# Designed miniproteins, single chains, continued (5), part 64

Each design is a single chain, and the fold is of that chain. pLDDT is the mean over its residues in the fold that is shown.

## One batch from the design tools (miniprotein)

Design m18351
Fold by ESMFold2-Fast:
Structure m18351 (fold): chain A 77 residues (1-77)
Amino acid sequence: MEAEEYLQKAREYAKKAIEAINKGDFDKAVEYLKKFTEYYQKALEIARKEGNEELIKRIHELKDKYMEEFMKAINKL
């Protein structure tokens, strides 16, 4: 799987995690957050191995964006 495919999977699981948090389904939220982290890390490792500085930057920006969204969702508990 390419770095971009892993990054897409990370986005999908981030959205699912936020939806699960908003629904109060914390078991699913934890599951999806673990998958988000797994795919995010895989994308980052491939990008680093390839020396793709632009992709590394995009991956960090994506992580920061979703971490902020996770914190906002959790703070509404």
Scores: mean pLDDT 83

Design m18352
Fold by ESMFold2-Fast:
Structure m18352 (fold): chain A 74 residues (1-74)
Amino acid sequence: MLDIVDVIYDPNLKSDETMTVKELLEKLPFANEESKRLVELFLKAHGFTDDTKVKYKIEELPDGKAILKVAKAE
């Protein structure tokens, strides 16, 4: 499960994984509500809506934590 401790907007992100914000929040296996809320607040602060397509990449850390990198798909 993903204990997301940071979210990074990377306009140069190379990733084949693309979902809407709504799908991302529903389908990622968040370890806790705090991780999910962090992602929701970050995306909202960057002007993303539920229907915005995002590309994403998950960087898992050795301590069981993860970093989510995101960018707009278009």
Scores: mean pLDDT 80

Design m18353
Fold by ESMFold2-Fast:
Structure m18353 (fold): chain A 77 residues (1-77)
Amino acid sequence: SSSKEELQRSLAEALEAARVAKENKDHLGYYIALGQAAIIQLMLEEDKTLSEKKVFKTSISEETFLAKMEELKKLVS
């Protein structure tokens, strides 16, 4: 299992990959990296409040995922 520190590092790497893809006009790579960053960020948000009884799957809907992508997209623009 990834630690919180590992997830934070993976988030930074995914956001950096999105910036590089945007600079290179790689639209597919950009959206893949943003999607990865959104999932990692949602994992970090769940982990902060996670007790033994809360499951990752319970915290993520398609709507929540898409909203997080839009939020992170603003950080890369």
Scores: mean pLDDT 74

Design m18355
Fold by ESMFold2-Fast:
Structure m18355 (fold): chain A 86 residues (1-86)
Amino acid sequence: DEAEREAGIERFREFLEMVAESAEKAGKTELAKKIRELGERLAEALRAGDLEEAERLAEELEPLVEEAMADEKARKELEKKIKEYQ
């Protein structure tokens, strides 16, 4: 179902934006920018059905998300956003 796929892509994009915003609030502006840029490209690859490119972009994105989550301030900001979202 293409609609379910698009909904999944949009939810993932929203999550990455929360991660990026949290990194930005922790003073990691370049990290936030990279997460946003790779997240946009990953969403485009997924919409195009380019699973090889999507996997490659996800591999590039994973260490950046991990770096953001390793920062205590960024992690606390993300936890707050997730609680406010739900």
Scores: mean pLDDT 82

Design m18356
Fold by ESMFold2-Fast:
Structure m18356 (fold): chain A 65 residues (1-65)
Amino acid sequence: MKERGEELAKELEEERPALLEEFKKLSPEEQKKLLEQVEGAIEQAEKLGFEETVKVLKKILEELS
């Protein structure tokens, strides 16, 4: 399970620049929905103990907000 969290963290980190660029193209309503999804993903990753995934998701949330 921990190994899967590390892989997810790497995938998120690799996709982060593309996600930031796409976020800028979204409408304000879509941006708010994406932020809510990221917040939900952080809560789920924390419950699963995916510490590295949580760190990457928090970085994404900070950069998007």
Scores: mean pLDDT 77

Design m18357
Fold by ESMFold2-Fast:
Structure m18357 (fold): chain A 96 residues (1-96)
Amino acid sequence: MEEELRRKVEEAIERLRALGEEHPEVREDLEAIRELLEDALRAALEGDHRKAVEYVTAAGIVAAGVSVEDEEVGKRAAEIVMEVARALEEFMEAQE
């Protein structure tokens, strides 16, 4: 489960990097999302579920901002963030 979570977050970060290379106008926002998702992963692995949720929520807010500049890129970023949020949720539910 931890390995799968790490892999999903790594894939999300790479997809966001590729989006930033294609769309330099929103690159800084996509970089902020990447950092927030990496922080969320670290928090979840450390058992800080509150911080993990806070970081993923912040990433979602940044993705919504990208949608104002570029609707298609923002939608893709939001989808990536939601996939990571789901993976974090499943990982945290498995912890007792």
Scores: mean pLDDT 85

Design m18358
Fold by ESMFold2-Fast:
Structure m18358 (fold): chain A 84 residues (1-84)
Amino acid sequence: MKVLVLLDSEEDKERVVASLKRIFNEDYEYEFVVTSDPEEAIEYVKKNVDKYDLIVVDPSLPLETAIEISKIAKKNNKKAIYLG
């Protein structure tokens, strides 16, 4: 399973992976997009959603961003999770 993680800080990557491993108890392939710009996060997902099985949005990004990403995932028959 290939998982996309969207967050605003490099320092939070290990925290997010630890949370996901605790929730799913599974080793996945993780890719990260580190951006403080909600529009950059949304546009990346629009362009790349088909490459991933699961999209994870960290609470470092706004809830409105997570909602838009969830809509994009749903339209593409993908699952999205907000950790906030």
Scores: mean pLDDT 82

Design m18359
Fold by ESMFold2-Fast:
Structure m18359 (fold): chain A 76 residues (1-76)
Amino acid sequence: MEEAEKLLREAKELNKRAKELFEQEKYEEAVKYAEEAARLAQEAVELSEDLELQIEASVVLIEASVLLVVAKKKLK
């Protein structure tokens, strides 16, 4: 479970960075960080059998996915 916990920590850090970049109107960078955060969060969900960690990782995945969609719309 150490690997899933590490993936979740990294996903949270990248998701936080993506939100900060979005607020700074750096939408291309926000997209890149949000995509990586979503990927790591999904891996944490798939790797973990711990319900609490799965819930936390799922929340990060949803947040990163929403941010990704919104940031991509700003680039059009």
Scores: mean pLDDT 85

Design m18360
Fold by ESMFold2-Fast:
Structure m18360 (fold): chain A 73 residues (1-73)
Amino acid sequence: MKEKKGREHLFKAERAIEEGDLESAEEHVKKALELLGKDHPHALELMAEVYEKKGDKKKAQELRKKAEKSMKS
């Protein structure tokens, strides 16, 4: 099931962010976006958090804007 696998990757991404493993978190968010859709709001928000923690504030802001657009459709 795509949704179950995508949710498992979101869970692993959240855990990786908490542990400070930003590379693993980014990989899991990418897998979740592949499985749940490129505009999935929760996955985009997690990717934004990863980029913010890496110091890429511009990319994080852009990803948050995409997440907001997905919630309004």
Scores: mean pLDDT 81

Design m18361
Fold by ESMFold2-Fast:
Structure m18361 (fold): chain A 88 residues (1-88)
Amino acid sequence: MPLTPEQQARAAEFHRLEAEYREKIVAEGKQKGLDPELIELIAENLAPPLARLRVTGRYSPEQEAALKEALRDYLKRVRGITDEEIEK
């Protein structure tokens, strides 16, 4: 079954935005001197949902802030990462 041009464009945009968000997160984490494993974990958990919000037209600054807060809470509870380590 061939994808419609709209479906192809949406899929391509998702992959582009996901890669863009991962690149930004990795660059920012390296600049802050974060642990490489922590940077990868943040990129893995934040880039795909942000890209999805953008391609579905559901993106807002409030949604991005909520995702970042949820990830911070997850990292603190599950991985034992402190606020100081995340803010570095």
Scores: mean pLDDT 75

Design m18362
Fold by ESMFold2-Fast:
Structure m18362 (fold): chain A 80 residues (1-80)
Amino acid sequence: SEQKERFLEALRELGRLAGFSEEEIERAVELAEKLPTEELVEIAGEVIAEARARYRGQSEEEIARYIFETLIRKIEEKLK
């Protein structure tokens, strides 16, 4: 699915911006691949909205790190 592929590419770019290793990024992508695209988009929307509410004047790297870490935590929670 094109939508899922675009999401996984965006997740990789976010992880690189956040300063994660390629190994950590690929582990995150493997977890994300296990969920339907609709659930991933919903989780991402929630995390981005939360980040926008919490962060003012923070660096793009700090915001990206928060979003990446929170996304992966929520994905792990969904996978049980």
Scores: mean pLDDT 84

Design m18363
Fold by ESMFold2-Fast:
Structure m18363 (fold): chain A 74 residues (1-74)
Amino acid sequence: SVDWDKEIAGAEKAIEKDPNSAEAWYMLGMAYYNKGDYAKAAEAFQKAIELDPDSGYAADAKPLLEAAKKKAAE
């Protein structure tokens, strides 16, 4: 099984080194989503999209952002 708290810490460390990394924000969003923290997942996915809207990470983040928003609204 994946330790999502460790993945969150790893992504946060990557963001500390490069706060403009769409990849790092996407990885943070994925870790929060899998942990069930949908509000934080949505924030991270939104940041990934804003940093590089034409990237593959932004393309992958868009449907996950919508899913996270729906789950967070419960």
Scores: mean pLDDT 87

Design m18364
Fold by ESMFold2-Fast:
Structure m18364 (fold): chain A 82 residues (1-82)
Amino acid sequence: MEAVDDLVAKAIEAAEAGDLEKAAEYMKKALEGALPGLEVSDELAERAAKAAAAHRRARAAGDRAAAEAAQAELVRAVNEAL
């Protein structure tokens, strides 16, 4: 559990830094670690990382509409991987 949370944090930090390749790599490891047997594409991992970063940023800014949109995209990306 702690390792997955750390990987998600690293994915968000990489996405905020503009390193989308690293963001996808960390998010893919986090999702595959949380759900053994799940196969996550690099495209879905990148979408999840971007959505998580957008959600974190929107919450920090108090932008409810942006936070809800980012949360919906994160849920959609994870559901497409399932």
Scores: mean pLDDT 78

Design m18365
Fold by ESMFold2-Fast:
Structure m18365 (fold): chain A 82 residues (1-82)
Amino acid sequence: MLAELGEEYVKKGEEAREAGDYLEAGEYYRSAGVAYARAGEYEKAAEAYRKAAEAYRKAGDEKKAALAEANAEAAAAKAAAA
């Protein structure tokens, strides 16, 4: 199920972050955001995208961080509209 897939990606992102693999952590958190958004869980998607943005920033990837922040804002707007 998509929401369970999102939860799995969040756990993998946290493991990568704890290992210091910030780029990999950002990738997992972004994938969690996509999975939650497809499940209609827009609040969880926004949180996952914000975590992705922070991880990408720590990795030095400002372009991916900015895109993840934009995705978080879009997900938050959908949560408010639902």
Scores: mean pLDDT 85

Design m18366
Fold by ESMFold2-Fast:
Structure m18366 (fold): chain A 82 residues (1-82)
Amino acid sequence: GSDVDVAAAKAAMRAAVDQLVAEGKISPETAERVRRLIDQAEDLEGLTMVEIYLAVLISENPDDEGLKALLDATVAAIEAAR
């Protein structure tokens, strides 16, 4: 992936966060934490920290469909940028 691919992945992940917050499917607190992780990522491997964070939250909240939807969108954005 190039810097353009990383930027595209970040844009897709931010769009997914914004949509799920607007739908009430994730909390504003979770959205803020995810946005910080996206902003801290320097490459596609850095973006996998979002995947790890969401996987941990889902393990603690296995019925949270909003977190699962955000994880699916995160994985799709990273894979599309590879």
Scores: mean pLDDT 84

Design m18367
Fold by ESMFold2-Fast:
Structure m18367 (fold): chain A 82 residues (1-82)
Amino acid sequence: DLTEEDAKRLKEQIEGALKQLEEVLKSLKSEEEKRELLERFREELERLKELVEKSKSLPEELKEELLKLLEEALERVEELEE
């Protein structure tokens, strides 16, 4: 399934995407556009969380780090939705 290199890239992508998300949200003027962006981002994070949880090939520590990052990202999206 996921390689260790894939997991490292995924971590970097999640962290980068969160920073970009906040910047894009500030630039959007439409509440509808903000809602749609947050919904898509949340769905992608939930999909990634499921993939990581189902992975049997990742080292346990790396899997835990990714799950923690994804949970923190989901909490951040929830904050932005409020």
Scores: mean pLDDT 80

Design m18368
Fold by ESMFold2-Fast:
Structure m18368 (fold): chain A 75 residues (1-75)
Amino acid sequence: SKIEELKKFYEEALKRAEELGADPETLQAIRDAMEEMLKVAEEYEKNPNLNKKLYERRIDALRSAVLGALQELEK
């Protein structure tokens, strides 16, 4: 499912950040993004009246933030 795919993405991102020697603040930011993503995805599945476009934009923004953090670590 979409939630399982998103969860796997964040789990892999956390593992990669740890491998790159991310500081505790960066690891916490990725964990916070994962928790927010899961909350948003669950709220959208529970509420069919939520705006799909706004939901997708929020999910994409959270993923982009995590990818940006990984890029900063790799420099």
Scores: mean pLDDT 77

Design m18369
Fold by ESMFold2-Fast:
Structure m18369 (fold): chain A 85 residues (1-85)
Amino acid sequence: MIEEYKELAEKANEAYEAGNEEEATELAKKIAELLVKWLVENGTREQLEEALKIAKEDLEKARKEGNEVATAAAETAVKLLEEAL
């Protein structure tokens, strides 16, 4: 999990630095989906509730900063965590 997350995060960062916002956004959403899926399958309810709180805080910050890639990732995490709880 952590290793797979790191690989995807590195690819997302590389795409973003290359100016490929569409690929960076797609990878960021995929990372969020993988993280939430792992938490749903392996985490406790308390960990899911904490992850939702963090995702909502990340979403507010990303929207305030105008970071579209981070906003898409955080929106994906919030939606999936709310559906799991």
Scores: mean pLDDT 79

Design m18370
Fold by ESMFold2-Fast:
Structure m18370 (fold): chain A 65 residues (1-65)
Amino acid sequence: SELAARLEELEERLEKAKTVEEVEKLLKEVEDLGVRAAIEGDEETLARAQELIKKAEEKIKELKE
């Protein structure tokens, strides 16, 4: 799946991200991908995108503290 492959790339980029700005940019891309997964009915990729959004939000909180 194209969406699943793109999500894997975003997961790797999130692990390497060191600044709030980098994580916020990735968060937006994951949100956009999640919307597309929902439109296409790709429930598995949508669920993975939602988990990645939570991880990104947690990482932003950690970096701001």
Scores: mean pLDDT 83

Design m18371
Fold by ESMFold2-Fast:
Structure m18371 (fold): chain A 83 residues (1-83)
Amino acid sequence: SNREIAKKAIEEQSELGKLVVAGYRLMVVEGIPEDLIIQAAERLGFDKEVIREGLKIIRETGYFPPIDRDLVEKLKKAIEELK
């Protein structure tokens, strides 16, 4: 399932997992809407439903692994290109 893919990605700190964490950081620190994070992740080649499930897992568990700053910047650029 999409949730199982997202959970494994977060636990293993894969590129997908790190992108989910970067997106959640942008949501909680910079107030970026969830839908815009999901659209930006899709633009970067990630499955939007897997990203959605990953953001839900982080929010529900409070688990916040180390932030990948390069992925935060890639998401910020993708967000600006959507505006």
Scores: mean pLDDT 84

Design m18372
Fold by ESMFold2-Fast:
Structure m18372 (fold): chain A 55 residues (1-55)
Amino acid sequence: SLEEKLREAERELEEARKELAEAEADPNADAARIAGLKLRIVGLEVDIELLRKKL
């Protein structure tokens, strides 16, 4: 269902934000990993907004 997809996307967003915060706190973090996490967060935010508009 759309509600299930929304819950999954919100969980993934929370996990990605946590991973980004951990990576940014690490002085040895790979810049490519940080960039990838930022792109994933933007994509998840867009998907969540589109799913909410369909509900």
Scores: mean pLDDT 85

Design m18373
Fold by ESMFold2-Fast:
Structure m18373 (fold): chain A 65 residues (1-65)
Amino acid sequence: SMEELAEELARLLYEAAKDPSKREEALEALKRAGLSEAEAEALLALTEHTGDLEAAKEAVRRALE
C-alpha cells in the first residue's frame, strides 16, 4: 500500500540521517518509488534536520500524493 511504502521510505531516510553510509540506499529507494532526485535530497535534508521518524513519514506521505 501507499502507507506501507511511505513507512519503509521514511525508515530508510531516518537511518541515513544517522549514518551517511546509508545515504545512497535511501536516495535510490525514493527515486525508485517515483520521486525526483531533488525531492529525495530535500526529504533526506529535512530528516537530517529534524531527526524525527514521524516527521519523515508525514513528509514522504505528502510527496507520494
Scores: mean pLDDT 85

Design m18374
Fold by ESMFold2-Fast:
Structure m18374 (fold): chain A 76 residues (1-76)
Amino acid sequence: EELKFEAEVQIALAEIAITLGRKAVSRGELTPEQVELLKKAEEKLNEGITALKNGDYETALRLFQEALELAREALR
């Protein structure tokens, strides 16, 4: 089914973006504002994972998309 597949793809992309962001933080490459955005991205990712575990693929997809958007904004 489409929503489950889309949610799984979005979680993978969000996890990759957040991992890259954490490496940038460890190297002191991000501003405090960028670190705050990355923290919000991690929060949305965790909420999405919980929704995915509960079979709420629509909510999971939305949360993963929000996480990815925040992570991309943090890494600008």
Scores: mean pLDDT 78

Design m18375
Fold by ESMFold2-Fast:
Structure m18375 (fold): chain A 71 residues (1-71)
Amino acid sequence: MKMSETAEEALKLAKEALKKAETLEAINLAIAGALKAIGAETLLELGGSEEEAERVAEEGLRLAKEALERA
């Protein structure tokens, strides 16, 4: 399995956001970010486009950063 650097960063930030989250909104955003990161990794594992996987990972990173800001 190969995980993009963006997906790894997204998952790491999502985990940090989840630990700091004090609201259901922040928790939900952190989970959404983590799911996008996992989705990007899964897409790569299934032989999908690296470009598409990176786009999904970037969305995950965006959601994780938003969750961390709201935490």
Scores: mean pLDDT 78

Design m18376
Fold by ESMFold2-Fast:
Structure m18376 (fold): chain A 93 residues (1-93)
Amino acid sequence: AVAAAEALGKIGAVEPLIKALKHEDQFVRVAAAEALGRIGDERAVEPLVKALKDEDERVRIAAVKALGEIGDERVVKLAKESSDPAVRALFTD
């Protein structure tokens, strides 16, 4: 459930949240990405980069925001190389 992913984020449980990024429910994947961004653990960087290719636009947006919150320098490159208008809008102005 979305609430479970949010609760795991509050207690800093990185590994279950990385697993939740592959959940069948897109809302669980969004919550996992947001929680990983708030925790700021570098172990989440590669799973979040893979989430940029997610089928759901909201998951892709959440992954970009999470990578920005972690402070990974690849976010700037990924934003510039993105053909996704929603992802590009996050870096306009």
Scores: mean pLDDT 72

Design m18377
Fold by ESMFold2-Fast:
Structure m18377 (fold): chain A 80 residues (1-80)
Amino acid sequence: MQRELRNEFIELTTKLGKLHLEAKRAQDAGNEEELKKIIEEMEKLREKIAELKKSMDEEFQKRADQVIKTIDNEIENLKA
């Protein structure tokens, strides 16, 4: 059970890393449409991590909170 939740969390954080690189490329290219799509994907990823957090132990809940804060900060920076 905990191993499956951990693997899912790792998969979600790996996806976040990919979205970060795609967001940087879209921003550098001035592609507002692509950037908006990436922000929407980050928001969905945040929601998925928040839901997964409910089923995690205390240690992983703290890690999930840190990742959520990172996503929130990144979305804010991309909107600026």
Scores: mean pLDDT 81

Design m18378
Fold by ESMFold2-Fast:
Structure m18378 (fold): chain A 56 residues (1-56)
Amino acid sequence: SAEEEKLKEEIQRLGVRLALQGKEAEAERLSKQGIDALEAGDFEKAREYIEQLKAL
């Protein structure tokens, strides 16, 4: 869906930013959980992981 693609793009952008900050391992864990939630159709849980990524 368009919403799923949008959230995946946001996770990818955050992952790039966090890797530049030396936080790639933490970002990879949260990104995987976010993607897994999106693939399960749990967009609310995916947004929670995105907020955790933003807080890193």
Scores: mean pLDDT 83

Design m18379
Fold by ESMFold2-Fast:
Structure m18379 (fold): chain A 63 residues (1-63)
Amino acid sequence: SLEEKIKELKERLKEAAKRYAEALGLKLISVEVEVIDGKYIKLTYTTDAGVHEKTYDLSVLLA
């Protein structure tokens, strides 16, 4: 289902954020994943170096 695909995508994005922080030697403080207007997925991860944001188009990612 679409809901299951979105759940898996959120989990993958959180794992990617953890790996990215580890690769840079940064401490990962938090990871937030939000669906906006049912069209976009926003990833916000906070490290000891600052806040990082990335937005993806759900239609492109789920196509």
Scores: mean pLDDT 78

Design m18380
Fold by ESMFold2-Fast:
Structure m18380 (fold): chain A 82 residues (1-82)
Amino acid sequence: MEEKIEEAKKRAEEVRAAADRVAQGNPLTAHLDRGLGDMAAYELLAKASTPEEKEKLLAQGREDFARHSAEYDRVLAERKAA
């Protein structure tokens, strides 16, 4: 079980790094790309965790994604207004 958690952490880091690389190539969608990466990372960690920890991790992923999505919408709206 410990090996699965460490493996999930490594994969979560790889997913976040991949999302960051995509975000660097497109500044307009950077917040959305990073938010999706964080959500995927939390899902990987949740699969390796206990049911109680899984619920907490998925909730954190949703909150982080919602924040990133709100920032993306804000940037997009401000750019259209300019």
Scores: mean pLDDT 76

Design m18381
Fold by ESMFold2-Fast:
Structure m18381 (fold): chain A 68 residues (1-68)
Amino acid sequence: MSPTEKRLLEEAKKASPEERELLLKIVELIQEHNKLVKEGKLTEAKEKEFKAQLLALMDQYSALKAKE
């Protein structure tokens, strides 16, 4: 597991239920991306999709944190 994945999982343990759901989705997305990289199966299309999904989830998480 990457250091980023570990940090997000630890944050998820302390988060609200809504924040936890988003953090777990982010971790799952990162794990899927890392698996594709490790297997040499990452395509330009998959990388673009990953970046778009990651940004959307991060924006949602930041919005929830700001409203704390």
Scores: mean pLDDT 78

Design m18382
Fold by ESMFold2-Fast:
Structure m18382 (fold): chain A 57 residues (1-57)
Amino acid sequence: SAERERLVRRAESLGLDREAAERLVDALLEAARRGAIEPSELEEALVVAGRHLAAQA
């Protein structure tokens, strides 16, 4: 989806490679669909988790 690609590109901008970015985005989209996070918090969660993962690489 267009939203998924936008979020993947955002995760890549934080220093993640494509595979790591796709895994993170897919996990967050699944969590949002299950109600574990609110859709409005998805981008903030992506930035926080993405920066943490990039720092570990």
Scores: mean pLDDT 83

Design m18383
Fold by ESMFold2-Fast:
Structure m18383 (fold): chain A 108 residues (1-108)
Amino acid sequence: MSLKEKLLQLNEHQLVLFVKKLMEKAGMPVSLEEAAEMLTLLALATKAKNLDEFKEYLAYLLENKEMPVEVPEGAKPLVEAVQKLSKEEIEEILEEVLNLSEEEIEKE
């Protein structure tokens, strides 16, 4: 399964947790609230109409390590974290989050 296919399967809670774990792996630990804020700022910058459209932009970021739109100041740490991690490390985090139950997500 491609990075994009895995990313498209994440729900909102899994997506926030994915960002939190990705930031931790990059040495830039954040809270779930901070991870959600970064995602919200990126979604606004992409002008995505829904979550699935926004995930297309995230897939681009994970694959190319850059955004095709101007990155808001508050979301720059997420882009930097992606740039610090290998594709294999990002894929491992995506797979970990996909396998978590909703109850396990709330414990993180």
Scores: mean pLDDT 81

Design m18384
Fold by ESMFold2-Fast:
Structure m18384 (fold): chain A 70 residues (1-70)
Amino acid sequence: SKEDGELILKRAKELGFKTLAKIIEEAIKRGLDVTNKGDLIEAGKSLGLPGIVSDINADIALQILKEIKG
């Protein structure tokens, strides 16, 4: 949801994860599902990021969301 995206974005900014923050902002802008790894990778690729960078940042986003929600 947009609310989940805003939670991940806030935490990414607090941690200084600038690349992840850009990916989440793009995912929110495009209406992509921030709880879906494939959608996060798509957001990263649409920003011109390499597949490996998009994949790693997607895993970090999902771990952040898991920690926030328990």
Scores: mean pLDDT 88

Design m18385
Fold by ESMFold2-Fast:
Structure m18385 (fold): chain A 55 residues (1-55)
Amino acid sequence: SEEVLELLVEFIRNALKAGVDEETIRKAARRYLVEKFGLSPEEADRLVDEALERV
């Protein structure tokens, strides 16, 4: 959903500003989406990729 995507973009921007590397951000975001929203790992990875394109 667009709302979840916007939340991810903000999360990624904040993590990058804090000096966290992209690989660590991808793992954290994937885990969060799977655990909190019940997405499959594949769905989570697609959403993270889309969010990274907007950052």
Scores: mean pLDDT 84

Design m18386
Fold by ESMFold2-Fast:
Structure m18386 (fold): chain A 65 residues (1-65)
Amino acid sequence: GAALREAIREHARELAKAYARAKAAEQGLEVLSIEVEQVDDVRFRVTVTTSEGTLEYEITLPEPI
C-alpha cells in the first residue's frame, strides 16, 4: 500500500544519512551538517559538510519498493 511505500522511502533516507555520518566519523572528520536529497526513486544524494570541506555520497538502491 501507499503508506508502506512512504515508510520504506523515509527509512531509506534516514539510513543513507546515518551511513554517510558514520563514514565521515570513521575518517576522523568533524561533521557540521548533513543533508539528504532524493534524486529519483532509487537514488539519494547525501551532502556532508565537515571542517575539511564538503563531501558528497550517492547511494543507489537495488530496487524501489
Scores: mean pLDDT 75

Design m18387
Fold by ESMFold2-Fast:
Structure m18387 (fold): chain A 66 residues (1-66)
Amino acid sequence: SKVEELEKRLKELKEKYKKASKEKQEKAGPYINLSEDALKNGGEKLNEEELKELEKRLKEAEKLLE
């Protein structure tokens, strides 16, 4: 499912976050936290628009952790 795909991406981002510099962690942290909260609170109940916004946040965090 799309939710499972985004959960996997979040897990991979959290591993990159642990290895990142403090500056990158401070920038990416809010995006990771918001994404984790959305998945924990919404899960399979997330609608198409919420899933698109979640994917955008994960993509932003991925860029910040490069």
Scores: mean pLDDT 82

